# Ledger of designs, part 38: designed miniproteins, single chains, continued (3)

Each design is a single chain, and the fold is of that chain. pLDDT is the mean over its residues in the fold that is shown.

## One batch from the design tools (miniprotein)

Design m9290
Fold by ESMFold2-Fast:
Structure m9290 (fold): chain A 120 residues (1-120)
Amino acid sequence: SAELQQAQQQIAELKQKLKEATTLEEQIEIMIEMVELAIKVNDLGIISEVALTISETLLEILKERGSELSPEQKKLLEEILELSNELIMHVMSNPEDKEGILKLLEELKKKLEELKKLLS
C-alpha cells in the first residue's frame, strides 16, 4: 500500500538520522520515533526492522560507550535491549498475536522514554 511505502521511506530516513546522531540523547529520541511509527503502521516487516535496528544500536552503545553510562542508565539500556530481542522473537514465533506485539512495542517506547529522561 502507499501507506506502507511511505512508512518504509520514513524508516530509511530515521535509520540514516540514527547513524548521523552524535549524542546518546539524539539516538534515543530517533529510536522512540521509530517505535511510534511501528505502532502506527502495525506492519510485521516494519516492526521487525525497528526492533533489529534498536537491538543493534543499543548493543553498539554498550560495547563502545558502556563505560560512560551510570549503573542506572546501563541497567535500563540492557532492559531495552532484552525487550527488543523479545519483540523480534515474538514476531517470529507468534506473528498473529497482534495484542502481544503491540504491548511489547508500547513497553519498548516507555523504557526508551525513561532512558531519555535519565540522559537529560
Scores: mean pLDDT 90

Design m9291
Fold by ESMFold2-Fast:
Structure m9291 (fold): chain A 71 residues (1-71)
Amino acid sequence: SKLEEKVKGVLDSVRQLIEDMIARGVPREEIRETVVTVIDHAAKYYNIPESVKKEVLDKAFEELDRLEAEA
């Protein structure tokens, strides 16, 4: 669906952002705050339902945890 495509695009962009911020040595809390802000703005722009936005946030934080464990 178009919503699934938008959600995938947001997650792909957020993953790239997290990787870049980790590579630059940005503190974890600042990365989390940035991720929340980016997802909140994307959800408003694409009219993503609150329940789906929560799933995207949860997945983004799982991605952050995984990438930090690999670094």
Scores: mean pLDDT 84

Design m9292
Fold by ESMFold2-Fast:
Structure m9292 (fold): chain A 99 residues (1-99)
Amino acid sequence: SSSSLQQEQQTILQFTKKLLDKVEKDKEKLLAIINDPNASEKEKKQALLQFEQTAGVIEVALASYKRVAEKLKLDDTVRYLDEAIDYIQGIINEAKKAA
């Protein structure tokens, strides 16, 4: 029913928001280390690797939510999840250039 689809959509969006909030916090922590003139190159590389590992796990979760949304024909939610995945990839690529 439309009500059940709305519940599934809300659940996906809620989980996605929590994961994106975590990415933003982890990004701020990463950038603080990369931009710290007192941080060693080893510390900057370790911070980047840790961020990539955590972000990679989040991307796998978002890709799983996207597959559920596709099966349910939630086209707007699929697009939102694609944009979220692209956003995370953009942060990783920008951080790699800064490190």
Scores: mean pLDDT 85

Design m9293
Fold by ESMFold2-Fast:
Formats: structure tokens, C-alpha cells, sequence
Structure m9293 (fold): chain A 93 residues (1-93)
């Protein structure tokens, strides 16, 4: 199923993205530094829809850090990564 394969690939790409964000948080990156990084990635993105998603993700990460703090944000990202891994595993079965 081509649609399933594309879904799995997107989920795998999302896991790698979340892992990078988690590593930056563990290294002490601020909400402002993460938002700035995603803004810079958005400026380099030629696809307007993808740019909007990157900017929305930067805002969501800032809100998450403000609500949960750094430790809680890292835990949330770990849980999301595990949920995506399980979804990929279930999709491959």
C-alpha cells in the first residue's frame, strides 16, 4: 500500500525531528532558541504550507515549555516519539 508507506515515512521523519528538538532541550536550548531555529528553517522552506507548519511548531514548543517547563517538555516529546514508534510498528504488522 503506497499510502501506508508514505505515512510510515512521514512518521519516521517526524520521529527524527522530535529527537533533534529533544536533544536541543536536553542541551539547555531556550524556547526562544528553538523558535528561532524553526523560523530560520521556515525561511529556507520554499513550500508555503510547510513554512506555516514550522512556524506553528515553534509557537507550540514555546507554549509547551511555558506550560510544562523543560523537564515536562522533554517527557512529552519522549512520549510522542514512543507513540509514533508504536504506530509505525502497528502499521508494519
Amino acid sequence: DEKRQKGIKKAEERIEELKRIKELLEEGASAEELEERLREEAEKEPDEEKRKLLLAEGRALRALLEELGREGAIEFLEEEIERLKKAIEDGKK
Scores: mean pLDDT 76

Design m9294
Fold by ESMFold2-Fast:
Structure m9294 (fold): chain A 72 residues (1-72)
Amino acid sequence: MSTLDELSPEEKAGAAVEIAVYRLTMVEGIPVTKEQYDEAFKLTLEYVKKNPNASSGEVIGFAYEKLKELIE
């Protein structure tokens, strides 16, 4: 808890989006554009700010689902 509380919302959102992008591009073979990355980061950052107690798994799951929605 304490160590995670030291990360900024931007750092938490960035890490979650990077993990989601890695899964989509390297595991599923789905390309992600910079525009999709930037929008997913923005949405995930807003989610983290509204849900500061969300687990790392919940934040990563949110980023992954938002990236999939943006890719269509």
Scores: mean pLDDT 78

Design m9295
Fold by ESMFold2-Fast:
Structure m9295 (fold): chain A 100 residues (1-100)
Amino acid sequence: KPTVRVSVREVHPRTGEDLKEHLEKNGIPVKKVLSPEETGGTSWTIVTEAELKDVMEALGLPPDISPSAKIGDDKLYSTTLTERVGTVPKGTPVSIVVTE
């Protein structure tokens, strides 16, 4: 089953928790949350098996955005938040990877 990975740079220690809570409140089941420490980077990554369209709607993102790149079987979407999600401000870059 395809997975959707949502990555957002840490702007606050609660960035990952706020994204998880927001997605779950909007009916998106969260499979796991990866911290910047776990990924060796600067971003929180939320993993879900929900459909991309539902994830986009929950985050207030445009539902019809085209992939920015294709890497093997994965599709990469690059966008920015149109509204604040908890501690994560409007305009924060979001990277979404959909795996087959």
Scores: mean pLDDT 79

Design m9296
Fold by ESMFold2-Fast:
Formats: sequence, structure tokens, C-alpha cells
Structure m9296 (fold): chain A 75 residues (1-75)
Amino acid sequence: MLEPEKVKEAARELLETAPGGKVSVSQAVGRVLRLMAEGRVEEAKAMIEASKIGFSVSEGKVMTVSDIEKIEEKA
């Protein structure tokens, strides 16, 4: 299990680079695969955990700023 602060940071980075400040399933998966290809395994793990929490909160579709706040509450 990753530290909550690291998960929140990964989620914020995804949102900052996403169109309209929302992250789709496809965008999250694409970012994780790219990080893994670059050998940035720990960052990829953080994004996977952030995505899991976002999907749990957003019915498994999209991660938003609201999802980051809920990650903070669960920390």
C-alpha cells in the first residue's frame, strides 16, 4: 500500500495534464503504461492506486478533483 500523500500527488499530476481537468480510464491507463515503459515503476504504482480510489468514488469511470479530496478523507 502506498502512502496517501504519494497517491494524491500522482492523482493531481494526472488531472493537471488531462483535458478539462478530468481523467478518463483510457488516459490513466496510458499514463501508467508510459511510466512503466520508462522504468518509473513507483510512480506507475502511485497512479494505479489513485485510479482505483477514483473509480471506487466515481463509479469506475473518471477521476476528478473531488476524487482527490475523497482520497484525502480515506487517508
Scores: mean pLDDT 55

Design m9297
Fold by ESMFold2-Fast:
Structure m9297 (fold): chain A 99 residues (1-99)
Amino acid sequence: SRIAELYERLAERWENRDWEGAIEVLEELLALAPEAPDAEMLLGVLREEPVEKLLARVEAWLQKQLEAGKLTEEEMQEHLERARKAIEELTKLLEELKK
């Protein structure tokens, strides 16, 4: 699977602190799987996008899933809370790793 290969390459680039290479792999992942919210969120963090902008995109994706009957409003709220915490933790970790 090309997607599985790209996730393996992403892990290698991340371990080597190759942030530019990690961005390239994430862009290729999103080209093949444009609805991969985790990859899009991570790409936004690496590009140093505002938390509010990243959360708005996650919320828009979750709203589409809600409208398709794939999750409940309660589950959407739980996912948004987890996404906020994940973005904040990843941003802090990336800042520490750049030092």
Scores: mean pLDDT 73

Design m9298
Fold by ESMFold2-Fast:
Structure m9298 (fold): chain A 81 residues (1-81)
Amino acid sequence: ETKKKIEELFKKLEEAVKKGAPKEEIDEIIDELVELVTKETLEFVIERLYSLSDEETVSLLLKKLIEKFNGKPIEREPKPK
């Protein structure tokens, strides 16, 4: 159920980025995606996140996920650029 919504939003996000949608639209999709993420779906989201070809989108999603779960930033693996 939730995984289906997350997948739909990931697809929508990729389409928006591909079409050059406004930042506002992309941010909205990211926010909705993050809102749906739970402990149960976190692993699925991380897997999907790293399947994205757009590194900027990956970075934005990671930042939002960290904020939502009130965790500390992951510096070790992610590239700053």
Scores: mean pLDDT 72

Design m9299
Fold by ESMFold2-Fast:
Structure m9299 (fold): chain A 85 residues (1-85)
Amino acid sequence: SENQKAALDTSRFVVRLLSPYFTPEQLAELQAMVDAGVDPFTLLDTIQRLRPDIRINVHQTSSTTYLVTITDPDGRVFRLGLVKP
């Protein structure tokens, strides 16, 4: 579905965005999760588990949409839209 494609595109973007904070082995694991179609919430939970210094907040904005706020270890804040797959 279009929502599944949008969710996948967001997951790929997040892994790319945060790539400097992961080892090559951790990046390969995260990329394998994305390629396996793991839902974006499970991906975000895995990111927080691997890097507790990355802060992730998920706020529901409608029945099908979420605002994801990511604070990286350098204090940069990113705001991303996420559509329920």
Scores: mean pLDDT 85

Design m9300
Fold by ESMFold2-Fast:
Structure m9300 (fold): chain A 140 residues (1-140)
Amino acid sequence: DPLEKIRELAEKARELAKTNPDEAMKYVEEAISLLKELLKNATPEDAVPLAEVLRDVIRAIASFGDEKVLEKYIKDIAELIATIFRLAALTPEEMRVASIIQEALDEVEKVFGKDMTEKLLEEIAKQKGGKPLVNLFKAS
């Protein structure tokens, strides 16, 4: 199961984030690569489980506690967020996907603060379909 593989990679990244950040970053990069490959053929039914494993990857990035690590992956994360949200857009899953992404953003704000979270939101808004998602976060 490729979703289980992404969860395993995110967990390994979390475990190594503070003790071996270079190895932990390799697990993050592999997880991002696999997630991008899964999205090429994803259907709306895949949106919720894809959002859940993306949340795990974002939480793994947050576990480094290093803004430079977030900045390194910020464009990839913004693209993945916008793509997964577009997959769920105008379906019953839209609000659940938005909620899962909000939990990931809450972790980013908790670890890195509001300025870094705003930078990620700005990158999401630049992506196709990202602005409607950012507007949902402002409305709730």
Scores: mean pLDDT 89

Design m9301
Fold by ESMFold2-Fast:
Structure m9301 (fold): chain A 69 residues (1-69)
Amino acid sequence: KLHENIVFRPEKPTEGDIEAEKLLLKALDVPEELWDELAEFLASLSPAFRYSLASGEIPLEELLELFEK
């Protein structure tokens, strides 16, 4: 499962990091109601794990399932 492999960075993300992730989510047509939560989550990931998501090793669809109710 994706959540079993999630690694977070030890430092809190900056507002700029969160803003950049929101712009990416907008470009990917992610629903606006998920932007705040998902952007904070993505900005909090370790650089290595964030790279795995960006390279397509982990599907975005699988990540989005973590935020669906």
Scores: mean pLDDT 67

Design m9302
Fold by ESMFold2-Fast:
Structure m9302 (fold): chain A 90 residues (1-90)
Amino acid sequence: MEKIKELLERTAAALEAKDPSLAEAAELIKTGRSIDTAKAYKLVREKGNAQLAAGALLASTGVSLYEADPSREEQGAKLVEEGLALVEAA
């Protein structure tokens, strides 16, 4: 949980740094809840930056994986980390 939370906080900060109008999406990512991260993905997708949207989708997928099966925390964290890398490279 702590590693995923840290990666989500970094992903949220990176999203806002790339597009300050994504502040609402960033707050949703920080919650670490699948329903909120899915809403964040939709908001990012609406802005039209495909790489930011792909990063948000990976972060949301990682959170959903962890919520469905906590034994897959390492796999979920890896997906969030890959999503963060896409956002930072955008």
Scores: mean pLDDT 86

Design m9303
Fold by ESMFold2-Fast:
Order: sequence, then structure tokens, then C-alpha cells
Structure m9303 (fold): chain A 80 residues (1-80)
Amino acid sequence: MKENKLLAKKIFDELYEKYVEMRDEGASQEDLDKMVELLHKFEDEVQEILDDESLSEEEKREKILELYEETMKEFEKIRA
């Protein structure tokens, strides 16, 4: 439980740092808005995973890592 929450926070902090870098580099408002939507979606989906009593802690970890990979791919599409 604690480990998955810490993992999710670490991932969110990394994603937020990428958003800040894009903002500081003068990314368009449209690209910044897309990144903010992805950050909110990540937070909501992580909370849903953490609150799912049917999932084991191992399954929660795997789903959080899959969500991280998907969010990173979407971020890289915006940054490309």
C-alpha cells in the first residue's frame, strides 16, 4: 500500500517536471493544456487503481507502471 503510493508520487513528480520543462521552453498553450489533462488523468486513474479492493498490491503496481508508460508515450508525442 505505502510502496504503491510512493511509486505513484515519484512518477507524478517526474511527469510534472517534464511539463515544467516544456512550459519553460515556450511550448504552445495547446500542448501545455494536453499535458495538464494527461497529468490529471494519471492522478485520477492512479487513485482508481489504489482504491480497487479487487486488485492485489502486485497488480496495482503493474497497472501504475503501465499507466506511466502510456502517459510517457503521450508526453513524447507532444514533445516530438
Scores: mean pLDDT 83

Design m9304
Fold by ESMFold2-Fast:
Structure m9304 (fold): chain A 63 residues (1-63)
Amino acid sequence: MSEDDKNFAINLVNNIYDALPEEDFSEKRKNKIIELIKNGQFDEATPDIVFALGLSGGKVSFK
């Protein structure tokens, strides 16, 4: 996975979590997902990203 793909995924995760309520669980989950992306483990991060997008009700744009 390219660095551009990693940066895109990190920005997407940040945008999703910025749209969610401020909760400790959300912050911890966001940080875990970002760590997985930075480590190149995007496939492992994908289910958590999809789950977070579901929590937002799809209210975030893909950027």
Scores: mean pLDDT 67

Design m9305
Fold by ESMFold2-Fast:
Structure m9305 (fold): chain A 89 residues (1-89)
Amino acid sequence: DVEEAKKQGMEAARRAADVAGEARREAAESTSPEDAQRLRGAAMELVRAGLDITSAIQKGDKEAVEKAIEEAERAIEEARRLIAEVRAR
């Protein structure tokens, strides 16, 4: 169902944007230049993932949307691990 794929895609893009914002906030508060750089990198990957989902939706390709969602979910998971790692220090 193309409409369900679009709905899932928009939800994944929203989650990616939220986690990107969280990573940027952690980077701004970090006293470690290396941790701040890693967090900013994660935020940029999440922004790109959200754009890839939007592009796939515009093309109307269900398979491309599903693949973009999978990539975004992986980026979200990696960013959340990094945020947790930095907060635990």
Scores: mean pLDDT 86

Design m9306
Fold by ESMFold2-Fast:
Structure m9306 (fold): chain A 94 residues (1-94)
Amino acid sequence: SEVEEQAKKYTEELIKAYEEFAELVKKVYDGDLSALPKLQEAKKKAEEAHKKLVEALAKQPNQAFRDALLAQLKAKQDELVAKYGEPLEELAKL
């Protein structure tokens, strides 16, 4: 359905946002302080995007579908933490 496609799209977009955060975290860690404002802004945007996705999924009666998308997000978060380090895990808790 359109609603299911929208939820999948939001999930994919949030995953891409997490990947971009990981890259920005790496740049800041490596001394590129010009990335710091982008990292802070991106963190806030991901928090809002995650909230909107969760709110949209909460309106869906299919619990298994919601759980599957959230598990996909968690798997990507765990992958990125393993690759890029602990700061991304802190962001994922929000």
Scores: mean pLDDT 75

Design m9307
Fold by ESMFold2-Fast:
Structure m9307 (fold): chain A 92 residues (1-92)
Amino acid sequence: MDKVYEEAHKKYLEGEPISDIAKEILEKLGDPSLVSASEILLPGESRKLIEEIKELLKKRDDPEAQEKAEKLAAELEKKLDEAGEKEAARRA
């Protein structure tokens, strides 16, 4: 996730349209395997975080919004990792 948002931030600074950057991130976050896993591990929370990230990425003239999007992406990744570890422990 962090690398995706690092690349998105760099593209924004290079003058890439936010719509194109958002589409690329949504394609990565909307990967069927990732979306399915997030629904199983964190029902509702992952969808809320993804939607918040989408809204923040639309604010290309707001560097605080871009930084917040990066932090939320990292939070989502961490929560998915933690939920996966807990599920694995329950089945062990």
Scores: mean pLDDT 58

Design m9308
Fold by ESMFold2-Fast:
Formats: C-alpha cells, sequence, structure tokens
Structure m9308 (fold): chain A 80 residues (1-80)
C-alpha cells in the first residue's frame, strides 16, 4: 500500500508507463537489451506468479505490447 499523494501516484505511474512503452517499442524493433530488461522486470516486478507467467509468455511470443500492459496494470494495482 502506497502512502504517496494521488498526484505523486499519478506522476509515478505516468513515468513508469512511458518507460515500459518505450522499452516495448525498442524490443519490437529487435533490441535484445530492451527485451532483456522487460524479462527482468517481469521476474522481479510482478509478484503474482500467474501474471508473471503471462508477461513472460507474451515476451517469448513477441507480443511486447501485451507484456508491457500487464506490467503497467501490476504497477497501477500496487499504487491503488
Amino acid sequence: ISSLSDAQKQQLLDRISKSLKDLGKRAKEGDEVSKGVLMIFSVTGIEDPKKRKEALDAIEEGDYDKAVQIMIDEVAASLA
């Protein structure tokens, strides 16, 4: 549970969402480093084993948009 203000939560979510979308775009363009960062985030940033598996499966399938959306949803849920 976050003790941040609503404005701080929104700013943090916006910054994280932008960074994850940028990583997803680069991974779609064939950047192996960006793909690796998304995999690391999925393993370390998603505590729910089912959501973690869904994100990793999406990355393996090349569906980076789906993986990024799962990560953003997880961050948003943790800030709610």
Scores: mean pLDDT 80

Design m9309
Fold by ESMFold2-Fast:
Parts: C-alpha cells; structure tokens; sequence
Structure m9309 (fold): chain A 81 residues (1-81)
C-alpha cells in the first residue's frame, strides 16, 4: 500500500475532524499518522504527531486516548534515543 497516500489521507482526516471540533476523531487520526511515520522510522515526525494527538485527546476529555497517545509517544522517543 502507498505510504504517501495513507499519510495524505490521515492529514485530510485530521483537518476535517478539527474543522468539525471532533477532537476525539482528530486525535485518533493523529495517532494513525504517528503510527505511519513510525513505520517509516521517521520517529521525529511520529513524536510530533503523537504530541498533537495528546493535546487534542485532552481537549476531548478522553483519558484512555491520552494514555494511548502517551504510550506511543514514549515508544517513538525510545527508538529515537
């Protein structure tokens, strides 16, 4: 599957859900974007995406989503070190 197309689709989803103030789905889309970057071993971009996901998950008051994004962030940071 074309990773560039998947990244573009995730970015479009983030913009769409953010425009609707749907911060839960925007945060989920950011986690997916981070996962795509991590799969490419672009851990710097993955870290940025997960940090944004944490911020939106907090805006959504979704503690489980915050925890999931924090776990993915920690894993990406460990790979960058």
Amino acid sequence: LNSAASITASKNAIAFFTSKSDYTNAALSLINLGDLYAAQKDYSKAIAAYKSAIALAKQANDANLVAAAQANLAAAQANLA
Scores: mean pLDDT 86

Design m9310
Fold by ESMFold2-Fast:
Structure m9310 (fold): chain A 72 residues (1-72)
Amino acid sequence: SLAEEEQKVIATYGQEVLDLLLQYRKETDPAERYKLLLQFRELLAKGLDPETQAELAKHQPEIEAQLEELKR
């Protein structure tokens, strides 16, 4: 269920990452999506614990690809 997936994301990455993920999924404006992806990059730089950082880093190529797609 969505609630189970949300709890898993909170447990793995924390509430802030879940909040950004939900905002990104609901956002249709490319400019706002770009801002949310920049927030994900800032979160990657915040010095998360090694296990959480490694898990989140698996999504970094997808984040970077989407940032490039949203550039004009």
Scores: mean pLDDT 66

Design m9311
Fold by ESMFold2-Fast:
Structure m9311 (fold): chain A 82 residues (1-82)
Amino acid sequence: MSEDLDRVWKEVEQLYEKVKSLLTKPYSKEEMVKIGEKAVRTIEEILERLRDVALPEELERLRAKLEETKKVFEEALKKKEE
């Protein structure tokens, strides 16, 4: 199987943690946009790839994590606009 769910979740968690670091580390706005946009896009691509092969519960959890990641990214950008 080309996608291992445990590995996918590890990757998603690492992307989330990277976006979360935007709240605490001194990144420039340009760096924040690059990091956040790439992380969100990668999670969206993972979700799309797994749409027809993963369990519905797993897709729902991935969607929730994507939404959480987007919210953290928005909060980081808002803080930088200050």
Scores: mean pLDDT 79

Design m9312
Fold by ESMFold2-Fast:
Structure m9312 (fold): chain A 100 residues (1-100)
Amino acid sequence: DEEVKKEIEEKVEAAKKKYGLDEETVEALRIVLETLAGLLSDEEIVKVAEAVKKLAEKGLVDLEDIEQFERYLKQTDIPEEDRKKALELLEEARKIVEEK
């Protein structure tokens, strides 16, 4: 959906300007927003978990956001090894948020 992709790019640009985000953080935000919009495949779940951890390091996600991604991940049809890696990344993101 081109309209959804355009809306995501507008949100990413607004956040970049408002918070002074670097290119890696901008890409992480785009990945997360595309996943929530249903634009990314389940095969990319490890990439999504890495993006959530990056956003946690920047203070852009909270514990409720991480719990939502854990629920999403548990519903995905992916290899168990990729699921384990993604859950480990989300646990690291949770620790980052809890230490703030």
Scores: mean pLDDT 75

Design m9313
Fold by ESMFold2-Fast:
Structure m9313 (fold): chain A 81 residues (1-81)
Amino acid sequence: SFEEIKEEVERLVKETLEKMKKSSAEEAEKLADETERKLVGLYVQAAEQSDEAEVQEFAEFLSKLGRELREELEKIKKEAE
């Protein structure tokens, strides 16, 4: 369901953020990139099971989470100086 995919996305991003905080800047970037690829796969899966409005809502949700991943990566890079 849409809600189950949303919960999976939130869990995946949370786990990735926790791993990134314990990683080097280079490893954190790889984790962020890998997670973004997984999010694209989950978006495709959701789009096949959802109406147009749900797909739009999910795209906005993923954009927010992708931004959180990128903001954390920027913080890690600054702290690695």
Scores: mean pLDDT 80

Design m9314
Fold by ESMFold2-Fast:
Structure m9314 (fold): chain A 59 residues (1-59)
Amino acid sequence: MAEARAEAADGRRGAAGAGAGAKSYGGFNTHEGNVAIAVAPTEEAARRAAEAGRLASEG
C-alpha cells in the first residue's frame, strides 16, 4: 500500500493543528468488540508508530 506512507505523514497534521494536547490521537476506533489496537497519546505518536512499522515492513 504505497498510499500508506502518505497517511503516516498526514497524521502529524492532526497534532500540529490541534496542538500538543489533542484528543484525536487515534486513527482507529473501537466499535464494540474491537480491541488490541495500537494506542497513542497524540496524533504524532500514532503517526510515528505507523510510519516505523510500515517502513520496517517495506525494507
Scores: mean pLDDT 47

Design m9315
Fold by ESMFold2-Fast:
Structure m9315 (fold): chain A 72 residues (1-72)
Amino acid sequence: MYEVFFSVPEDFLGDAIKNIKENKGELRGMSKSAPFILVAHFPDEASAKKAMSDLLDLTKGQAKFSQPEPIN
């Protein structure tokens, strides 16, 4: 599995969560207030990278991400 931290503007929170799920991700955590940080786990690196790319397009470059980190 791969862990990614996503940072998105509040207006994109719903789209970000949907995008994570559509790319086979599992939402593991979310901050309660801005800046909104989402923690997601993906089954493989390709799913993680696709979620990151799709979200960058959805937010017109406003989304920020950590590098996908392999976890056991």
Scores: mean pLDDT 82

Design m9316
Fold by ESMFold2-Fast:
Structure m9316 (fold): chain A 68 residues (1-68)
Amino acid sequence: AQEQIEQVEREMQQQLDAVGQEFKQRAAEAEAANDTQALLNAIAETLRQIGDIVQEALEKIRAIEEES
């Protein structure tokens, strides 16, 4: 049970790290272009992706806890 939860947490962290790296690249490109709209779009998309990743992880943890 705990080991399964730790695995879900590790997978979530890896996905969040990947999203963070992609955001850094998009933000740097938007800033270099002085494109506020592109920066805002990158922020909005990143927040949506983070929400989806966290929700999926929480649902997996809930399923593990219900089996225990």
Scores: mean pLDDT 83

Design m9317
Fold by ESMFold2-Fast:
Structure m9317 (fold): chain A 98 residues (1-98)
Amino acid sequence: MKIEELEEEIKKLEEELQKLDAQFEKAAGAGDWEEAVRLGDQMVAVLDKMVELLDEMARLSKDPELAAEYRRKAEIYQRARDAMLAQRAALKKKIAEE
């Protein structure tokens, strides 16, 4: 796959992530912990795919500065994924207590 095609896929995933984040915040704000967990699972899947594609873009890039930028962006999404997994665990605890 060409870098330009991977950039287009990242853009689509970023738009999906923004939509899921808005839905997650609404569900969590309403106390709908089960729906929030489901949305969190979907966000983790999107973040995992974004990290995979950014790592691929870094491998395909012949520009070391651009490759470094893709790796830094992958690290940001990896951290966001880890944060969502922690938040998901906390939400599951709330479901078990209610």
Scores: mean pLDDT 84

Design m9318
Fold by ESMFold2-Fast:
Structure m9318 (fold): chain A 82 residues (1-82)
Amino acid sequence: SNEDIRELIRLLVLGKDEEALAYLEELIAAGADVNAKDSFGQTLLLAVQRFGGNVSDETYEKMIELLKAAGADENAKDKYGY
């Protein structure tokens, strides 16, 4: 949902590695659709790729791995084609 993506972005921007990873793991465990798009056409994968600059490389890689394993579409674009 928009709220889930927004909360993940908040944790990523704040560099909260442990909380960001735990939040993503909980969403996937709860059966969240990892390909769901927010009002900007942004997925969880796009949010991690765009806002993950303040987390460690290990946390970033683990989040990308989890999303790909959960079936994230790596070719998905937002409504602006990015």
Scores: mean pLDDT 81

Design m9319
Fold by ESMFold2-Fast:
Structure m9319 (fold): chain A 94 residues (1-94)
Amino acid sequence: LTPEQRAAEAASLRQGLVDLLKEMLEKIKKGEITPSEAARLLVAAYILATALDWLGDPNAEKVRELISKAGDAFDKKDYETAIKYLEEAIKVLE
């Protein structure tokens, strides 16, 4: 990839990840998310963060850590902690 192509793809993936995390956060706050849906969205977010890391995004590793911690909180049904980690991930990406 050229530097320009890599930067454009990273920006696109970053926006996609932000949008995904915001949609997930909204569903959690409304009580509209199932454990199965949460797992699928967390896996998708983790894959996007991994792709960002491959493209050289300096925040990607921190975002992956936060997504992983949010997943652990979901498994414990600690939705308040999961929300905090997802909000922090969005702030790191913005």
Scores: mean pLDDT 84

Design m9320
Fold by ESMFold2-Fast:
Structure m9320 (fold): chain A 73 residues (1-73)
Amino acid sequence: SREEVERKIRELEEELRARIAALRDAYHAELARLKAAGASNQELLQLTFRYFADVADAIGEYVERVAELRKKE
């Protein structure tokens, strides 16, 4: 049913929010570690690039899962 699909999409949204929060916390912790270690601006930018790539992957997986649910209804 549409109601069941909408409920499952809300669950996936909650999972995505939790995953993004975990990625953000890990990024901030590693950024602080690298800064304390005297890392270069290039190393900090590389970490930031990896963080954005991880967030994009999380969003992409969410979008694919939502699309699959919508195809089956």
Scores: mean pLDDT 88

Design m9321
Fold by ESMFold2-Fast:
Structure m9321 (fold): chain A 76 residues (1-76)
Amino acid sequence: MAEAAATASEISYWAGRAWKEYEEAEKESEEKAKKLAEEFKKEAEVLQPLLEAALAQMSEEEKKEALEAMRKGYEE
């Protein structure tokens, strides 16, 4: 249980971070930034099904922690 919650939080954090990096890169007008955005989006897509599988097995409290981790990743 605790390890599953910790893993879900880590996946959530990286998903949030990848999404933020994608949005920031899309705001930049450089071709290099657009390539990075595509890479970050692809990483987010890989993490999404893992996160969904973990969330399906978690309690409401664990889901809240995972969402906070995702928010922290997105904001950092």
Scores: mean pLDDT 68

Design m9322
Fold by ESMFold2-Fast:
Structure m9322 (fold): chain A 72 residues (1-72)
Amino acid sequence: MAREEAERIVDEILKERNVTLTPEERQAIVDHVARVLEKHRPTLSREEALELARGEARFHIDSVLLKRQREA
C-alpha cells in the first residue's frame, strides 16, 4: 500500500513538472518515498505524512536532475 501511494505521489510530481526519469531513477525515488511514509505514518497524521512524502519526492527528483547535469 505505501509503495502504491508513493508511486502515485512521484508520478503526479513528474507530470506536474513535465520531467521524465529512467525507470531506475524513478524506482529509487519511489522506494525512498515509500520508506518515508512507512517510517512516519505511525507518528504523523495521514495529511502530515503525505505532505512530507511530497516534499521528499520533489527534493529527490530535483537532486537526480542536478546529478544528471554533472554526469553529462
Scores: mean pLDDT 78

